# Designed miniproteins, single chains, continued (5): the designs that were tried, part 67

Each design is a single chain, and the fold is of that chain. pLDDT is the mean over its residues in the fold that is shown.

## One batch from the design tools (miniprotein)

Design m18470
Fold by ESMFold2-Fast:
Structure m18470 (fold): chain A 103 residues (1-103)
Amino acid sequence: REELEQRVAKLEEEYKKNPDNEKIWDELIRVYAELEDFERILELVQEALKKGIPLSLEGIRVVAEAAYKYNNPELLSLVLEAISRIPDKKEQIEAYKILKEVS
């Protein structure tokens, strides 16, 4: 837990400097899922959608897994919206397959 909290602090600093960096965002979401901090995951997904930043397939997987594991309908609603906003149709289809796999 303390190690995860140190990782999230460092990733939050990197995210603040590069908020559109997909790799940093994916790592942040993954660590917050391990910490079960769903409020922060919800906030990060909402910020990405508000800024028009598409979620990666990895980001979609992590958020979807968290939504189903913890029965969080708000996260599920946001991940569905994020998938609908993926500009590449091939990636969008892959994201829907991920959602079906983790359900």
Scores: mean pLDDT 79

Design m18472
Fold by ESMFold2-Fast:
Structure m18472 (fold): chain A 110 residues (1-110)
Amino acid sequence: AIAEALSTPVDVLKRYVEENPDDERVPEIYFVLGQIYYRQGKYEEAAKWYEKAIEILGDKATARLYYNLGVAYYKLGDYEKAKQYFRKAIELDPSNEEAKKLLEEVEKKI
């Protein structure tokens, strides 16, 4: 499902969520859009889509979403935001060793 969505053109996914904002898949599609933009090096757009997914999910937002958002801000050089989101990812999933390593790197830059 996610792998199939990643092969769909960005414009098709964006149109789908615009026309179907109440669809239960919308947060997952936003996450996939964020991943596509991240892979293209478009980190600001990636962060925007991850933030939209978190906004819909609220307290149900996953450690993975916060981790990916932190990585996007890290790539943008926004170390303060990267730190905040890595801390949230670690709070939700203390076993995320990559988030802990990136948090240490971010703390050395600020």
Scores: mean pLDDT 85

Design m18473
Fold by ESMFold2-Fast:
Structure m18473 (fold): chain A 55 residues (1-55)
Amino acid sequence: MSPEEEAELRRLIREYEESLGYSEEQIEKAIATFLAQSPEQQRAALASLRAFADA
């Protein structure tokens, strides 16, 4: 992924997790977990989070 796509993914994960009431520690762990996944999984997550944010 590009640095811009990675930054967007990090932000969308944070916004999603915050909407569910998770702590900053839980949000950081979620971001780390997603960034450890394959590029295909990261792109799928980005697409899903974009769709969720637009809803």
Scores: mean pLDDT 80

Design m18474
Fold by ESMFold2-Fast:
Structure m18474 (fold): chain A 80 residues (1-80)
Amino acid sequence: MKTIVVEGNGVEAAGKLYDSLPEELKPEIVKKASELLSKEKDPADPAAIAEATAQAAAEVLGGKAEVKKEGDKVKITLTY
């Protein structure tokens, strides 16, 4: 079992998570994240971007993602 933990503002946390993912799966994760984000009221919301990226990564990797909001920062924990 592998765990990835990233922290930052929503966009920064999403970017750090993406950079930590297997290169071969990045296109599938981006496609899934875009699909999830298209259903949000504000796709430009940094928190929505972080949540969509975390959920897409969890789904593609067959794991679980947890997103915690702490003031202006987001903590993403991905386990697979």
Scores: mean pLDDT 78

Design m18475
Fold by ESMFold2-Fast:
Structure m18475 (fold): chain A 68 residues (1-68)
Amino acid sequence: MLSEEEIKKLKEEGKKLLEEAIKKNNVSRAFLPWMEKELEEAIETDDGSTPLEEQVKKLVDLALTLEK
């Protein structure tokens, strides 16, 4: 079980990973607010067993599917 401070750090790291992934994959920045919300919710409900990188990858893959 993650502490509040650990969850906060994961959210900050996850947002940075999302911004980098969006830039690298040419995903529209219009998806960023939605992706950030989904990531924060996923981090809050996860017990720390799912790596941040994997959670970010799932959101990027979904955004790419929605974009084209």
Scores: mean pLDDT 75

Design m18476
Fold by ESMFold2-Fast:
Structure m18476 (fold): chain A 83 residues (1-83)
Amino acid sequence: HMERKMGILTVAASLHVVAAEMGDEAARDGAIGTLRDLKELAEKYHPDPEKVIELADQAIEALRAGNLEEARKKLMELSRVLS
């Protein structure tokens, strides 16, 4: 189901952020790509996509800025919204 898939993408993005925190900066691009996929699914299939899209965009912006702490906070908020 789409809600389950969005939850899985949030977990995948979180794992990429953990890898980036451990020194794999290329994992940041993986997290961004996963969040873009999540945003696309939310736009098409979520009944109230605005909050999911907002949090995904904020996480992407934090990742682009190299702010892994802020990205983690947004991912935690995303997992609560999608649970």
Scores: mean pLDDT 81

Design m18477
Fold by ESMFold2-Fast:
Structure m18477 (fold): chain A 91 residues (1-91)
Amino acid sequence: DKEKVLEKIKELIRKLKELHENGAPASEIQEVLKEIRELLEKHGLVPEVLDYLEEEADEDLKNMIEALRKEGYTVEATVLLIEAHTSPVQV
């Protein structure tokens, strides 16, 4: 069910924000990023994830999302945008 997978990806993105806020170790952050990548590769929900990021994004991130929409979607670029959106790097 793609809708349930999309909700899981959104949950993982929120979890990434919480991990960064709590100063979680890089290993835990990388595990969540890996799970997001695997779900995107398996289910092809890149446009829907970009829509979700765009709803909460500042103008700089919105411009990056628009560029990805025009140039074509990659899972790798989407994961990098999720990482950028969720991180202040605390340590």
Scores: mean pLDDT 76

Design m18478
Fold by ESMFold2-Fast:
Structure m18478 (fold): chain A 95 residues (1-95)
Amino acid sequence: IDVEQVKRILDNVVKAIENAESDFDREVALAFYLIVLAITIKELERQGKKEAAERIREVGDEFVKRANSAKTKQELADAAREAGDRIVEIVKEAE
């Protein structure tokens, strides 16, 4: 798995959340973020890195809880950025 590519994609989704002008655009960005997480987890599992995959699943669950509680676009963007940073670190440690 390419750490720099994962970082770039997650950073781009955070920017999409920050720049969302409608609830629909925000939901689309959120859905894309969750798809990236799911793909990253499956790729780590295919590589036999099951512990790293489980850690990312836990980060994803925490992010979904924060996203559901977010009252502002900024709170959602901050939650996505913090989760993204943790995911990138987990992927780096798994190399």
Scores: mean pLDDT 83

Design m18479
Fold by ESMFold2-Fast:
Structure m18479 (fold): chain A 90 residues (1-90)
Amino acid sequence: NKEKAEELTKKGVLALSRGDYEKAIEYFKKAIELDPNNVEAWVYLGSALASQKKYDEAIEYYEKALALDPENERARLLLELVKKQKEAAE
C-alpha cells in the first residue's frame, strides 16, 4: 500500500516534469487514496494544480500537507508562493 503510493508519487513527479499536469494530478490523487498520510503526494498535488493556475485548490492541498506535517518547510514555502501567485493573477 505505502510502497504503491510512493511509486505513484514518483510517476506523478515524472509526469509533472514533462508538463503533463492532468496525468500528474491523477497519479498524486491515486497515491493519497492509497496512503492519505503521504505528505509528499499532497505537496505535489498542490504544485500540479498551481501549475494549472488552480490556486484555491493548490492552497487547500498545501494546507492538508501542513496539517499532516506542520514543520514541512517545502509545503510552507510553496503555500506562500501560491498565495503570491494568486494575488498577482487578480
Scores: mean pLDDT 86

Design m18480
Fold by ESMFold2-Fast:
Structure m18480 (fold): chain A 62 residues (1-62)
Amino acid sequence: SMEEVRAHIRAHAERVYAASREGARRLAEDLREAAKKMREEGGKEEDVERLELGAEAAEEAL
């Protein structure tokens, strides 16, 4: 039925959206961790700030 087709497409779309949000969340976490490690290793403050801004941009995609 058309309702079954709609339900299938909706479930697939929800799965794709969930995967995209998970990807953005993981990117933000990875960038936050990279910034922390760079700061601990005495990296340039400018480079640390760039990673933190990248994490904020990824979080905005959520």
Scores: mean pLDDT 79

Design m18481
Fold by ESMFold2-Fast:
Structure m18481 (fold): chain A 92 residues (1-92)
Amino acid sequence: HMSREALWLETEAALLLMQAAIAKRIMNRPDATIEDLKEVQEWLKKNLERAKELIERAESLGHEDVAARFRELQKYIEELIKEVEEKIKKLS
């Protein structure tokens, strides 16, 4: 049985995952410019901060399983940030 708080956290996780997927699609476009990649990088950094906030909230509410899923999402976003930084360097 899921509390309203857990349901809200699950919704936030789905939104972050969708945003990360969109970022991945943009950075993999063959026509992506350095400016496009920099915008994606800043967007991913904001998503990373949101993921960290949601980990703290999940932990404070005792939802360790949800917190663990947010930590995996955090790792995924961090890897996307590295990927976009490498793409920027190659186009520079």
Scores: mean pLDDT 85

Design m18482
Fold by ESMFold2-Fast:
Structure m18482 (fold): chain A 61 residues (1-61)
Amino acid sequence: MPLKLSPEELAELLRKAGFSDEQVETVERLVREHSDVEELLAELSKVLSPEDLATVEYLLS
């Protein structure tokens, strides 16, 4: 499924959700590298906690 949010919109939503600047930069980089949500979530599962991963999955839905 293609991403509907711009990297800038996603970064703002993540900051509002309580993500650190470092976490936001990591997610934004992976979003730019992976156009497929399934691949993106697989890569994020390696660097984010399950709780943070669930938040990103919700924001990308």
Scores: mean pLDDT 76

Design m18483
Fold by ESMFold2-Fast:
Structure m18483 (fold): chain A 73 residues (1-73)
Amino acid sequence: MEQKIKEELKKLAEEIEKEKSIEKLKKALEAGEKAARLAIEKGKEGMDVEEAEKKLEEEIKEGEKYIEELEKK
């Protein structure tokens, strides 16, 4: 059988693995956001909630940007 077919199958397997990894990262980011927001809500007393929420939004944006870069590569 032609070597080209084996190479294409290998690339397809790598793409499937990459897509699964990206999906897991997206779910992890979503779970992390929910956990962090719950922690901010519980820790309201004695912290700057506005600053904590701003930092969370920045971390989420960085995570989303990283995932988008992985999808483009």
Scores: mean pLDDT 70

Design m18484
Fold by ESMFold2-Fast:
Structure m18484 (fold): chain A 119 residues (1-119)
Amino acid sequence: SVVLTESGGGTVPVGGSVTLTAKVSGVDFSKMNLSWFRKKPGEKEEGVATIVGADGGVVVSLSAAGRFRASRDNAKSTAYLDISNAKEEDTATYFAKASDALNPSAPVYYGEGVELTVV
């Protein structure tokens, strides 16, 4: 019953910018932590950013924090990841995770992922 719909992937030139989105339905969005993760071919999953609870506190996990901005719009039940000055190493499948901010034992929900290619 919980659905994460991600969009905004595709091909981006080196030095370009892109916004990835994740729309969440089937839960109270305002009570969810939203996390962005990426998976590169042949590599382990890597955390990008987490937006904590309704107040939108943000933790960026990548060393490229200055190029990544995460945000949320509770009225639209949507999370965003803005990538600026894209580099070839940003090529990955990006996916969103939604988890209950008040109950750490609740299930974590995953999107299917969007592929981003930087050339």
Scores: mean pLDDT 79

Design m18485
Fold by ESMFold2-Fast:
Structure m18485 (fold): chain A 74 residues (1-74)
Amino acid sequence: SLALLEELAEELRRLGVPDEVVREVLDALLDSETPEEAAERSREILEKAGVPEEVVERATELVYRTKERILEEE
């Protein structure tokens, strides 16, 4: 699970998401029960932080997939 979280953090930073916002997104992902919840909460965080729409779309897709993969391990 750590490897999936590290990969997501690296991808978000590569997209230009600030470190503080990356941390908030990871917290939202861990506190969410479903991939849909994780993606929606992350979208709200990214939009509030002023991240460009194209980056928000890509980031929320990555969050959804990462949460889905974490849940599939159980």
Scores: mean pLDDT 86

Design m18486
Fold by ESMFold2-Fast:
Structure m18486 (fold): chain A 68 residues (1-68)
Amino acid sequence: SALEDLEKVYEELSADPRFEVERVGDKTIVARNTGDVTRLIGTALRLIGDYPNLEVEVKGDTIIVTAK
């Protein structure tokens, strides 16, 4: 399910020291990149490919992931 995929993304990004991760509401995760923009873009593209049930948006230094 989309919520199960979202929880998996939360676990993956929270394990990465290059991201500061928080939950916003019950279906959204915000991950702030503390490093290179190239890593941010690469991570966002990977999430789009791996989790088609999730909406992935990049805003500045953050990735916003929302369950559909």
Scores: mean pLDDT 82

Design m18487
Fold by ESMFold2-Fast:
Formats: C-alpha cells, structure tokens, sequence
Structure m18487 (fold): chain A 81 residues (1-81)
C-alpha cells in the first residue's frame, strides 16, 4: 500500500539521518531535512514535517526523537506520493 511504502521510506530516511547525527535515539533536524530532500520531498513539506517532529518531541531545538521523526517523515512521503 501507499502507507506501507511511505512508512518504509520514512524509516529509511530517519535511519540515514540518525547515522549522520551520531545519536541512537534522536536525529538533528538538519539531517532529517536533508534525508527528506534526498527522497524528493518538496522543501515546504519537509520543513512542515521537521517542525511537526520538533513540536511532538518537545526536546532541545534542533533535535527530534527518532520515533517522532519517523511518524512525520512517513506522513510527508505519503503526502508527496
């Protein structure tokens, strides 16, 4: 399904972002934005996904929890399909 494809793509993007960020539980918002751009997600949609993940995580600015990043990345990819 489109939802399954979007989830898999989002998980892959977050895994790539985590590898670049160097943290097991979180990703840098800049690395998440870059990973979404590489998937072909439009800049405005990627920015909304990063902002939503940041709000959901409630952590320090510039970092989001991997789980929150995955939810918003999957949503952004699904919107882009």
Amino acid sequence: SAEETARAAGEGAVAEAQARSGDAERVRTEDLREALRRLGVAPELAERAVAAAQERSGGPEGWVRAADATEEAARAVLEAL
Scores: mean pLDDT 84

Design m18488
Fold by ESMFold2-Fast:
Structure m18488 (fold): chain A 92 residues (1-92)
Amino acid sequence: SAEELKLEIEILEGLFGIVVGLYNLLKKKGLTIEDLKFFIKLLEKILEKAKELLKKAEELKDEEVIKLGKKLIEEIEKKIKELKEELKKLEE
């Protein structure tokens, strides 16, 4: 149902928030290359699930849930890009 799909997206948004919170805490202590690689991989898995949920929302033609899914994907992709740029600086 659209209601179940909305809840799944909200749960995934909550998980994304937790991951970003943990990243920010570890950044204060100093991030290792291994830490950054771990967070990038975790965010890529969250992104894969967000894209799966967006596809289901598009099949249901629920405009509100589609908008919610697109916003979440955009936020995750932006964070992955930021972490990949940070990783490149540490590997040089």
Scores: mean pLDDT 88

Design m18489
Fold by ESMFold2-Fast:
Structure m18489 (fold): chain A 66 residues (1-66)
Amino acid sequence: MTTIKATGLDARGMTAVAIQAIGYGKASSKYIGENTLEVTGELDDKGAAAAKATAEASGGKAEITK
């Protein structure tokens, strides 16, 4: 089970991160603030890395916890 916490994102960036994570595995997204998204699920390493890269490309940051 993998958790990705992304911060410093606008709504567009949060949507992009959520879509990437869902596309690579079984995950649920939770909005825990205007600029913060938490994605939790059975993500593979590629899905987790892609979601992190998307968050960083959107001007935010993300941390992956296994």
Scores: mean pLDDT 76

Design m18490
Fold by ESMFold2-Fast:
Structure m18490 (fold): chain A 56 residues (1-56)
Amino acid sequence: DAARRAWLREAVAVYGAGLPREASGRFIEEMRGVAAASRDRAELDRAARELALRLS
């Protein structure tokens, strides 16, 4: 779980950095749910990129 927390922190910094404040909150909440449900790092990275693009 430490690795998942580290990934989530990095994903917010890398993929969420360009989002407005309201969208950043939604990004964090949705990615927390995805991180809880998946162990595949590639799947998590893809989901983060797609969500950031949708919220841009």
Scores: mean pLDDT 74

Design m18491
Fold by ESMFold2-Fast:
Structure m18491 (fold): chain A 118 residues (1-118)
Amino acid sequence: NVEEEVEKLKKEAEKSKDDKKRTELYVELGKLLYFNGNYEEAIEAYEKALELDPENVGAWLNLGIALYKLGNYEKAIEYFEKAIKLNPDNKTAWENLGKAYEKLGNNEKAEEYKKKAE
């Protein structure tokens, strides 16, 4: 039951005194919410993870992907750029950055960034 797993992860994250474990739990919570189609709640979970660990590349990437699903392409770009700044070898971030620029009609940047994903 997704709702029971969501509540369990929230309680475990709030009870943990280990910031690394809390960050991992909020990222797991965000992924679970995202795959269940709860994009806005997934964003909140990833934002909590980033408050604890602002260098978490996966959280920045997944935050951008969730915003892209909501049609907020400008914010998605901002967060994909943050993921790339932390890890320039993240091909998934480059690919999604290109897709977001394509949605904004910037085909030149879309093609440039998709090439960096290869």
Scores: mean pLDDT 89

Design m18492
Fold by ESMFold2-Fast:
Structure m18492 (fold): chain A 69 residues (1-69)
Amino acid sequence: ATREAAEALLLMGERRYEEAVRAAERALQIDPESEVALEVLEYLATDPSVPEEVRRRAAELIRRTREAR
């Protein structure tokens, strides 16, 4: 996993959701197949405790990444 993917996972655990989605986005820019980054984004897109703006952004990033395969 990239440093950015590990950072995203850590920020998600700390409930720093806006920072977590940005870190996951950077991880996917470096490695579009980053499984860790996609797992973080799936959590952020589906967990109701995550702010709606972050959930929508995470869902969009997942869609764009899968469409680019």
Scores: mean pLDDT 80

Design m18493
Fold by ESMFold2-Fast:
Structure m18493 (fold): chain A 62 residues (1-62)
Amino acid sequence: MRARVTMTTQPGFDLGTGKILGPGETVDVSDVRFTDDGFVTATTADGSRLLVGEDGAEVVPV
């Protein structure tokens, strides 16, 4: 399932590149998972893993 993740109040982290994504930035992703620890993880178009707090991000299916 594809989705769009928008960082709202917290930064997102690209775990493959170490890049930090600020509030208001959006990423189109696949394989979205909500963790038991209150995080969202997903795969970016480049195959990197995105990590962001679920309380600080909006996830919309596309």
Scores: mean pLDDT 79

Design m18494
Fold by ESMFold2-Fast:
Structure m18494 (fold): chain A 110 residues (1-110)
Amino acid sequence: SDLLKEHAAYLKRVSDIERSEAEKLKTMSDADARARAIQSHTLVSAVERTVARIYREKGYDDLARIEEDTAAEEDEILARIEAGASKDDIIQAELDTSDRYQAQADKLEA
């Protein structure tokens, strides 16, 4: 469906953004990288929960579930950062998130 293709394109863009964020975090101090990661994951979690609600209201339950799962993953990453995850662990979480979004996009196009 056109909706699934549009969503796959969106997920690919988010994957690219997460890879770009990982590269930016590498150039920052540990403190600045942590602060940026907290702000970024907090914002993404809030946006994904809003998008999930909109998809639920439209009856797009499968897409809503993907966004709900993504928000939960973002909340888990935030909890690890707050628990004292290293800068390297924070960067790796961005890369892992990028890979998951790419994999989700590929499944929607299959």
Scores: mean pLDDT 83

Design m18495
Fold by ESMFold2-Fast:
Structure m18495 (fold): chain A 62 residues (1-62)
Amino acid sequence: GKPEITEENRKKAEELKKKGEELFKQKKYSEAADLYKQAAELDPENEEINKNLVLSIILASE
C-alpha cells in the first residue's frame, strides 16, 4: 500500500540523511547516528536511513 507520510517530512528526512552521510564520511559516527535517528523518525520506512542509523550506532560504540 501507499505510505501515508507528508512530502515535507520526507524532504526533511532526506536533508538529515545527507548531513548524516557527511558526518559518517568524517567518521563522526555518534553525530551521524543522531541525524539518522531524526531522519528515521520522519521517514520510518526508508531502508537506507534505517541501515545507516544502525551502522552509525555500531561504529559509534567503538
Scores: mean pLDDT 80

Design m18496
Fold by ESMFold2-Fast:
Order: structure tokens, then C-alpha cells, then sequence
Structure m18496 (fold): chain A 81 residues (1-81)
């Protein structure tokens, strides 16, 4: 399924600009899961089901990504493309 990343909310600055760019480069839900789970700061792997749930509604969905160093929650604003 196609996906567009509209925003990344990283209140603790856990992600580098390069890591944010890797997330934004994802074009499919599978690519997004792979991009997120490849990052060393991701504490708990994101599932495909979690991405699909975030895309189930009309418009922009929110996907929470638990991170470490520092511990926090990154929120992605995503929509079906």
C-alpha cells in the first residue's frame, strides 16, 4: 500500500536528520516498516498492522514509534498515497 509521510514529531530529538530523511523516503507501508525498524534508536519494532491501523481512517493518521537515547515517542503523520 502506498504511503506519504507528511510530518515527523520528535520532541526529544532522538532522530538525526539523516534518519528522518530515511523515513520520509518510504513509498510503501512495507518500506516504512523497514526504514523505522532499521534505525538503532527504535526501542520496539513497529508492525505492518500498526501502520495499516494508522492509515485506516480518512486523511492523516498518526503512527507512534517508541525510541531510546533518550527514551520517548516519535509520532509520524502519514496518509495513504
Amino acid sequence: MGVEILGIRDPTNALTEEEKARIRAARTTEELVEAINSLPVVKTPVSLAAVEEALAGPGVGQLGVPVKDPEGLVVLDIRRA
Scores: mean pLDDT 82

Design m18497
Fold by ESMFold2-Fast:
Structure m18497 (fold): chain A 74 residues (1-74)
Amino acid sequence: SKEEVEQLIKALEYTLKLLGVPDEYIKKISEIFKKLVDEGDYEKAREAIRTALQGIAAGKSPEEIIKLVEEVAK
């Protein structure tokens, strides 16, 4: 549901903040997710969340994570 996707997005944003990712990168990622939610594309939103989490686990930079999320959001 929309509410479940929004809760997952908030959890991801909180995780990024705990990891010390600068607010500017968190805002960019949040804007991408907001667009997907506004468009009703919940499956792409879930895939983008998984992609971001995998990037974090792999030690990718915030810039690399944003690019991967943007690619999924196309």
Scores: mean pLDDT 84

Design m18499
Fold by ESMFold2-Fast:
Structure m18499 (fold): chain A 82 residues (1-82)
Amino acid sequence: MMSPDELVRKAIEAARAGNWDEAAKYVKEALQLALPGLKVTDEQARKIAEALARYVEARKNGDTEAADKALSEIVKAVSEAL
């Protein structure tokens, strides 16, 4: 079983490559490990993966505004899945 950190990393890499189905799969697996009982759709997982990819890119570029926006999108998507 992969760790949540490894799953998040794979989700970001898949999202950057445009492999949204793989990115959604890894996000869904990571969330199920971190928050047992959380039911996430493939569409919700994809949105989280896209926001994670934007967050990592914004942090790499020093774009604090974009990073904060991406974090807000992640929080909103997770809240919608609750």
Scores: mean pLDDT 75

Design m18500
Fold by ESMFold2-Fast:
Structure m18500 (fold): chain A 81 residues (1-81)
Amino acid sequence: MSKEDKKAVLLKRHIDRLTARVRQLRAERSLTPEEFRAEVDRIYDEISKELVEEAKKAGLSPEDIEFLLQALRTAARALVA
């Protein structure tokens, strides 16, 4: 598997997990907009930690890891906008 394929697979898996958890959070429908944003930020922190560990195990560079984290953060921001 190429480096680009590894990055794409990791990003997709973690965005899919982030999206699934945020959709579950929305289904609860008991949160204020502020509480919802705080919970999404917490989910992002958990998933970003998992992404970093998996990316390190896959042998990705610090620059590649930063790119993946920025893409994941952009996805999280879109989910609360």
Scores: mean pLDDT 82

Design m18501
Fold by ESMFold2-Fast:
Structure m18501 (fold): chain A 103 residues (1-103)
Amino acid sequence: DEKLEKLKKEIEKDPNNAEAWYELGLELRKQGKYEEAAEYFKKAIELEPTAERYGNLGLALHNLGKYEEAAEYFRKAAELAKDSESAESLEEVAEYLAELAKK
């Protein structure tokens, strides 16, 4: 995959490129490699936290059955959301996942 190789080269040149770590996480998520995707999303967030990055980390954790941790990251995504509608939607997802964690 040319995109995966390009992203790896970008990280090799600049390991502080948050976007390259995030895109690598997205490619791994497409392959169903949720554990690895979560690791790269965490790296991207450490460098530059965004609502989208927290949301995708939450989604990867949800796919791993880690509902409580996923809810926490969706709440963080809501806090960084640029508009109230997006924030409310992310908070609703977090509440839903917190309920799943109780089962």
Scores: mean pLDDT 85

Design m18502
Fold by ESMFold2-Fast:
Structure m18502 (fold): chain A 98 residues (1-98)
Amino acid sequence: SLDEAFFSVLDKYQLQALKNFLIKEIGAENLAKKLEDFFSGSGIPQTLTPEDEELLTKASEAEKNGDLKSVYKALGDSENFHRLLTAIYLQAKKEVEE
C-alpha cells in the first residue's frame, strides 16, 4: 500500500522522530493520502530533484539527534519541511507504481 511504502521510505532514511510526529499528529491510517491532500493544492512535482535528495540527507543527519526539532532546524524553514514530506511521498508513490 502507499502507507506501507511511505513508512518504508521513512525507515530507509532513518526518520524515526518525523515518523512518530506524523503518526501522533495525523494518525497512521491513510497517512500518505492525508499528506497528499494537505499539500497537493498547487500540484505535485513529477520527479524527485537533487535538491529534494539533499533535504532527505539533511533530515537523516538531523535525526541522529532523535527529535523533530533537530530535523526542522536542519531544514531551515517550513517550506523545506513541506518539500521533505513531498520528496518522501514521491519516493513512496514511485515504489508502489513500479
Scores: mean pLDDT 71

Design m18503
Fold by ESMFold2-Fast:
Order: sequence, then structure tokens, then C-alpha cells
Structure m18503 (fold): chain A 73 residues (1-73)
Amino acid sequence: SLPSEAEILLTQAEIHAALAKNAAKRGDVETAEEHVKLIERLVEQVRQTGSPEDIARAEELLEEAKKALEKAK
């Protein structure tokens, strides 16, 4: 079966969270900020189509990315 829209959005959020964390570790604040912004948009989309568990996971990924970004500043 095809993945749900929420599953696709969460997979994209996981990829962008990993990229944000990797950029932050390298001190690449600009790239980390760009990925955080993309996750913020994905969280909003998950809010429209996902379950409460999907929304919680998306918000967790965003907070992890934001924490990595703050450590890089």
C-alpha cells in the first residue's frame, strides 16, 4: 500500500531534522536555519492531515532541530 500523506510529511521532517543537526554540528548556522524553517512548514501540514501522534512526532523533530541550531550559535 502507498504511505499516507502524514507518513510522507513525517519522513520529510525526519530528513530535514537530520540535515539541520548535521549542519549545526559543522557550525553552518545558515543551512541549519533553512532546514528548521522547512520543518516548521511540514509541522503545519501534519497538523492538517495527521493524527495527534503524528503531530507530536513532527513537533518533537522540530524541537530537536531547534536545540541543535541554538547550540551552534
Scores: mean pLDDT 88

Design m18504
Fold by ESMFold2-Fast:
Structure m18504 (fold): chain A 96 residues (1-96)
Amino acid sequence: NVEELIERLEKEIKNEVLKGIIIALIVNLAELGYDPEFLEKIVEMAINNKSLREIADFIYDYLVSRAKTQEQLDAIEAAKPLRDKAVENLEKLINK
């Protein structure tokens, strides 16, 4: 249940910027039909103070493992530099 995952994040994450990022991520992945077990693992990583980079790496490894076509794999790989830069910028925002 997405609402229960959001409630856990609201209670456990102290940094308001990180909280907003992870909640938005969980909501979007749930709307795309990703498995509850996968979403719960993301929440556990965030609560256990894993970095946004570690969480992003976990998500992209999962997406790669779920890719069914070469086109999907190529798209994931092509997005990697943009993802790495976005993570760097968001971590700077979280740490301000």
Scores: mean pLDDT 82

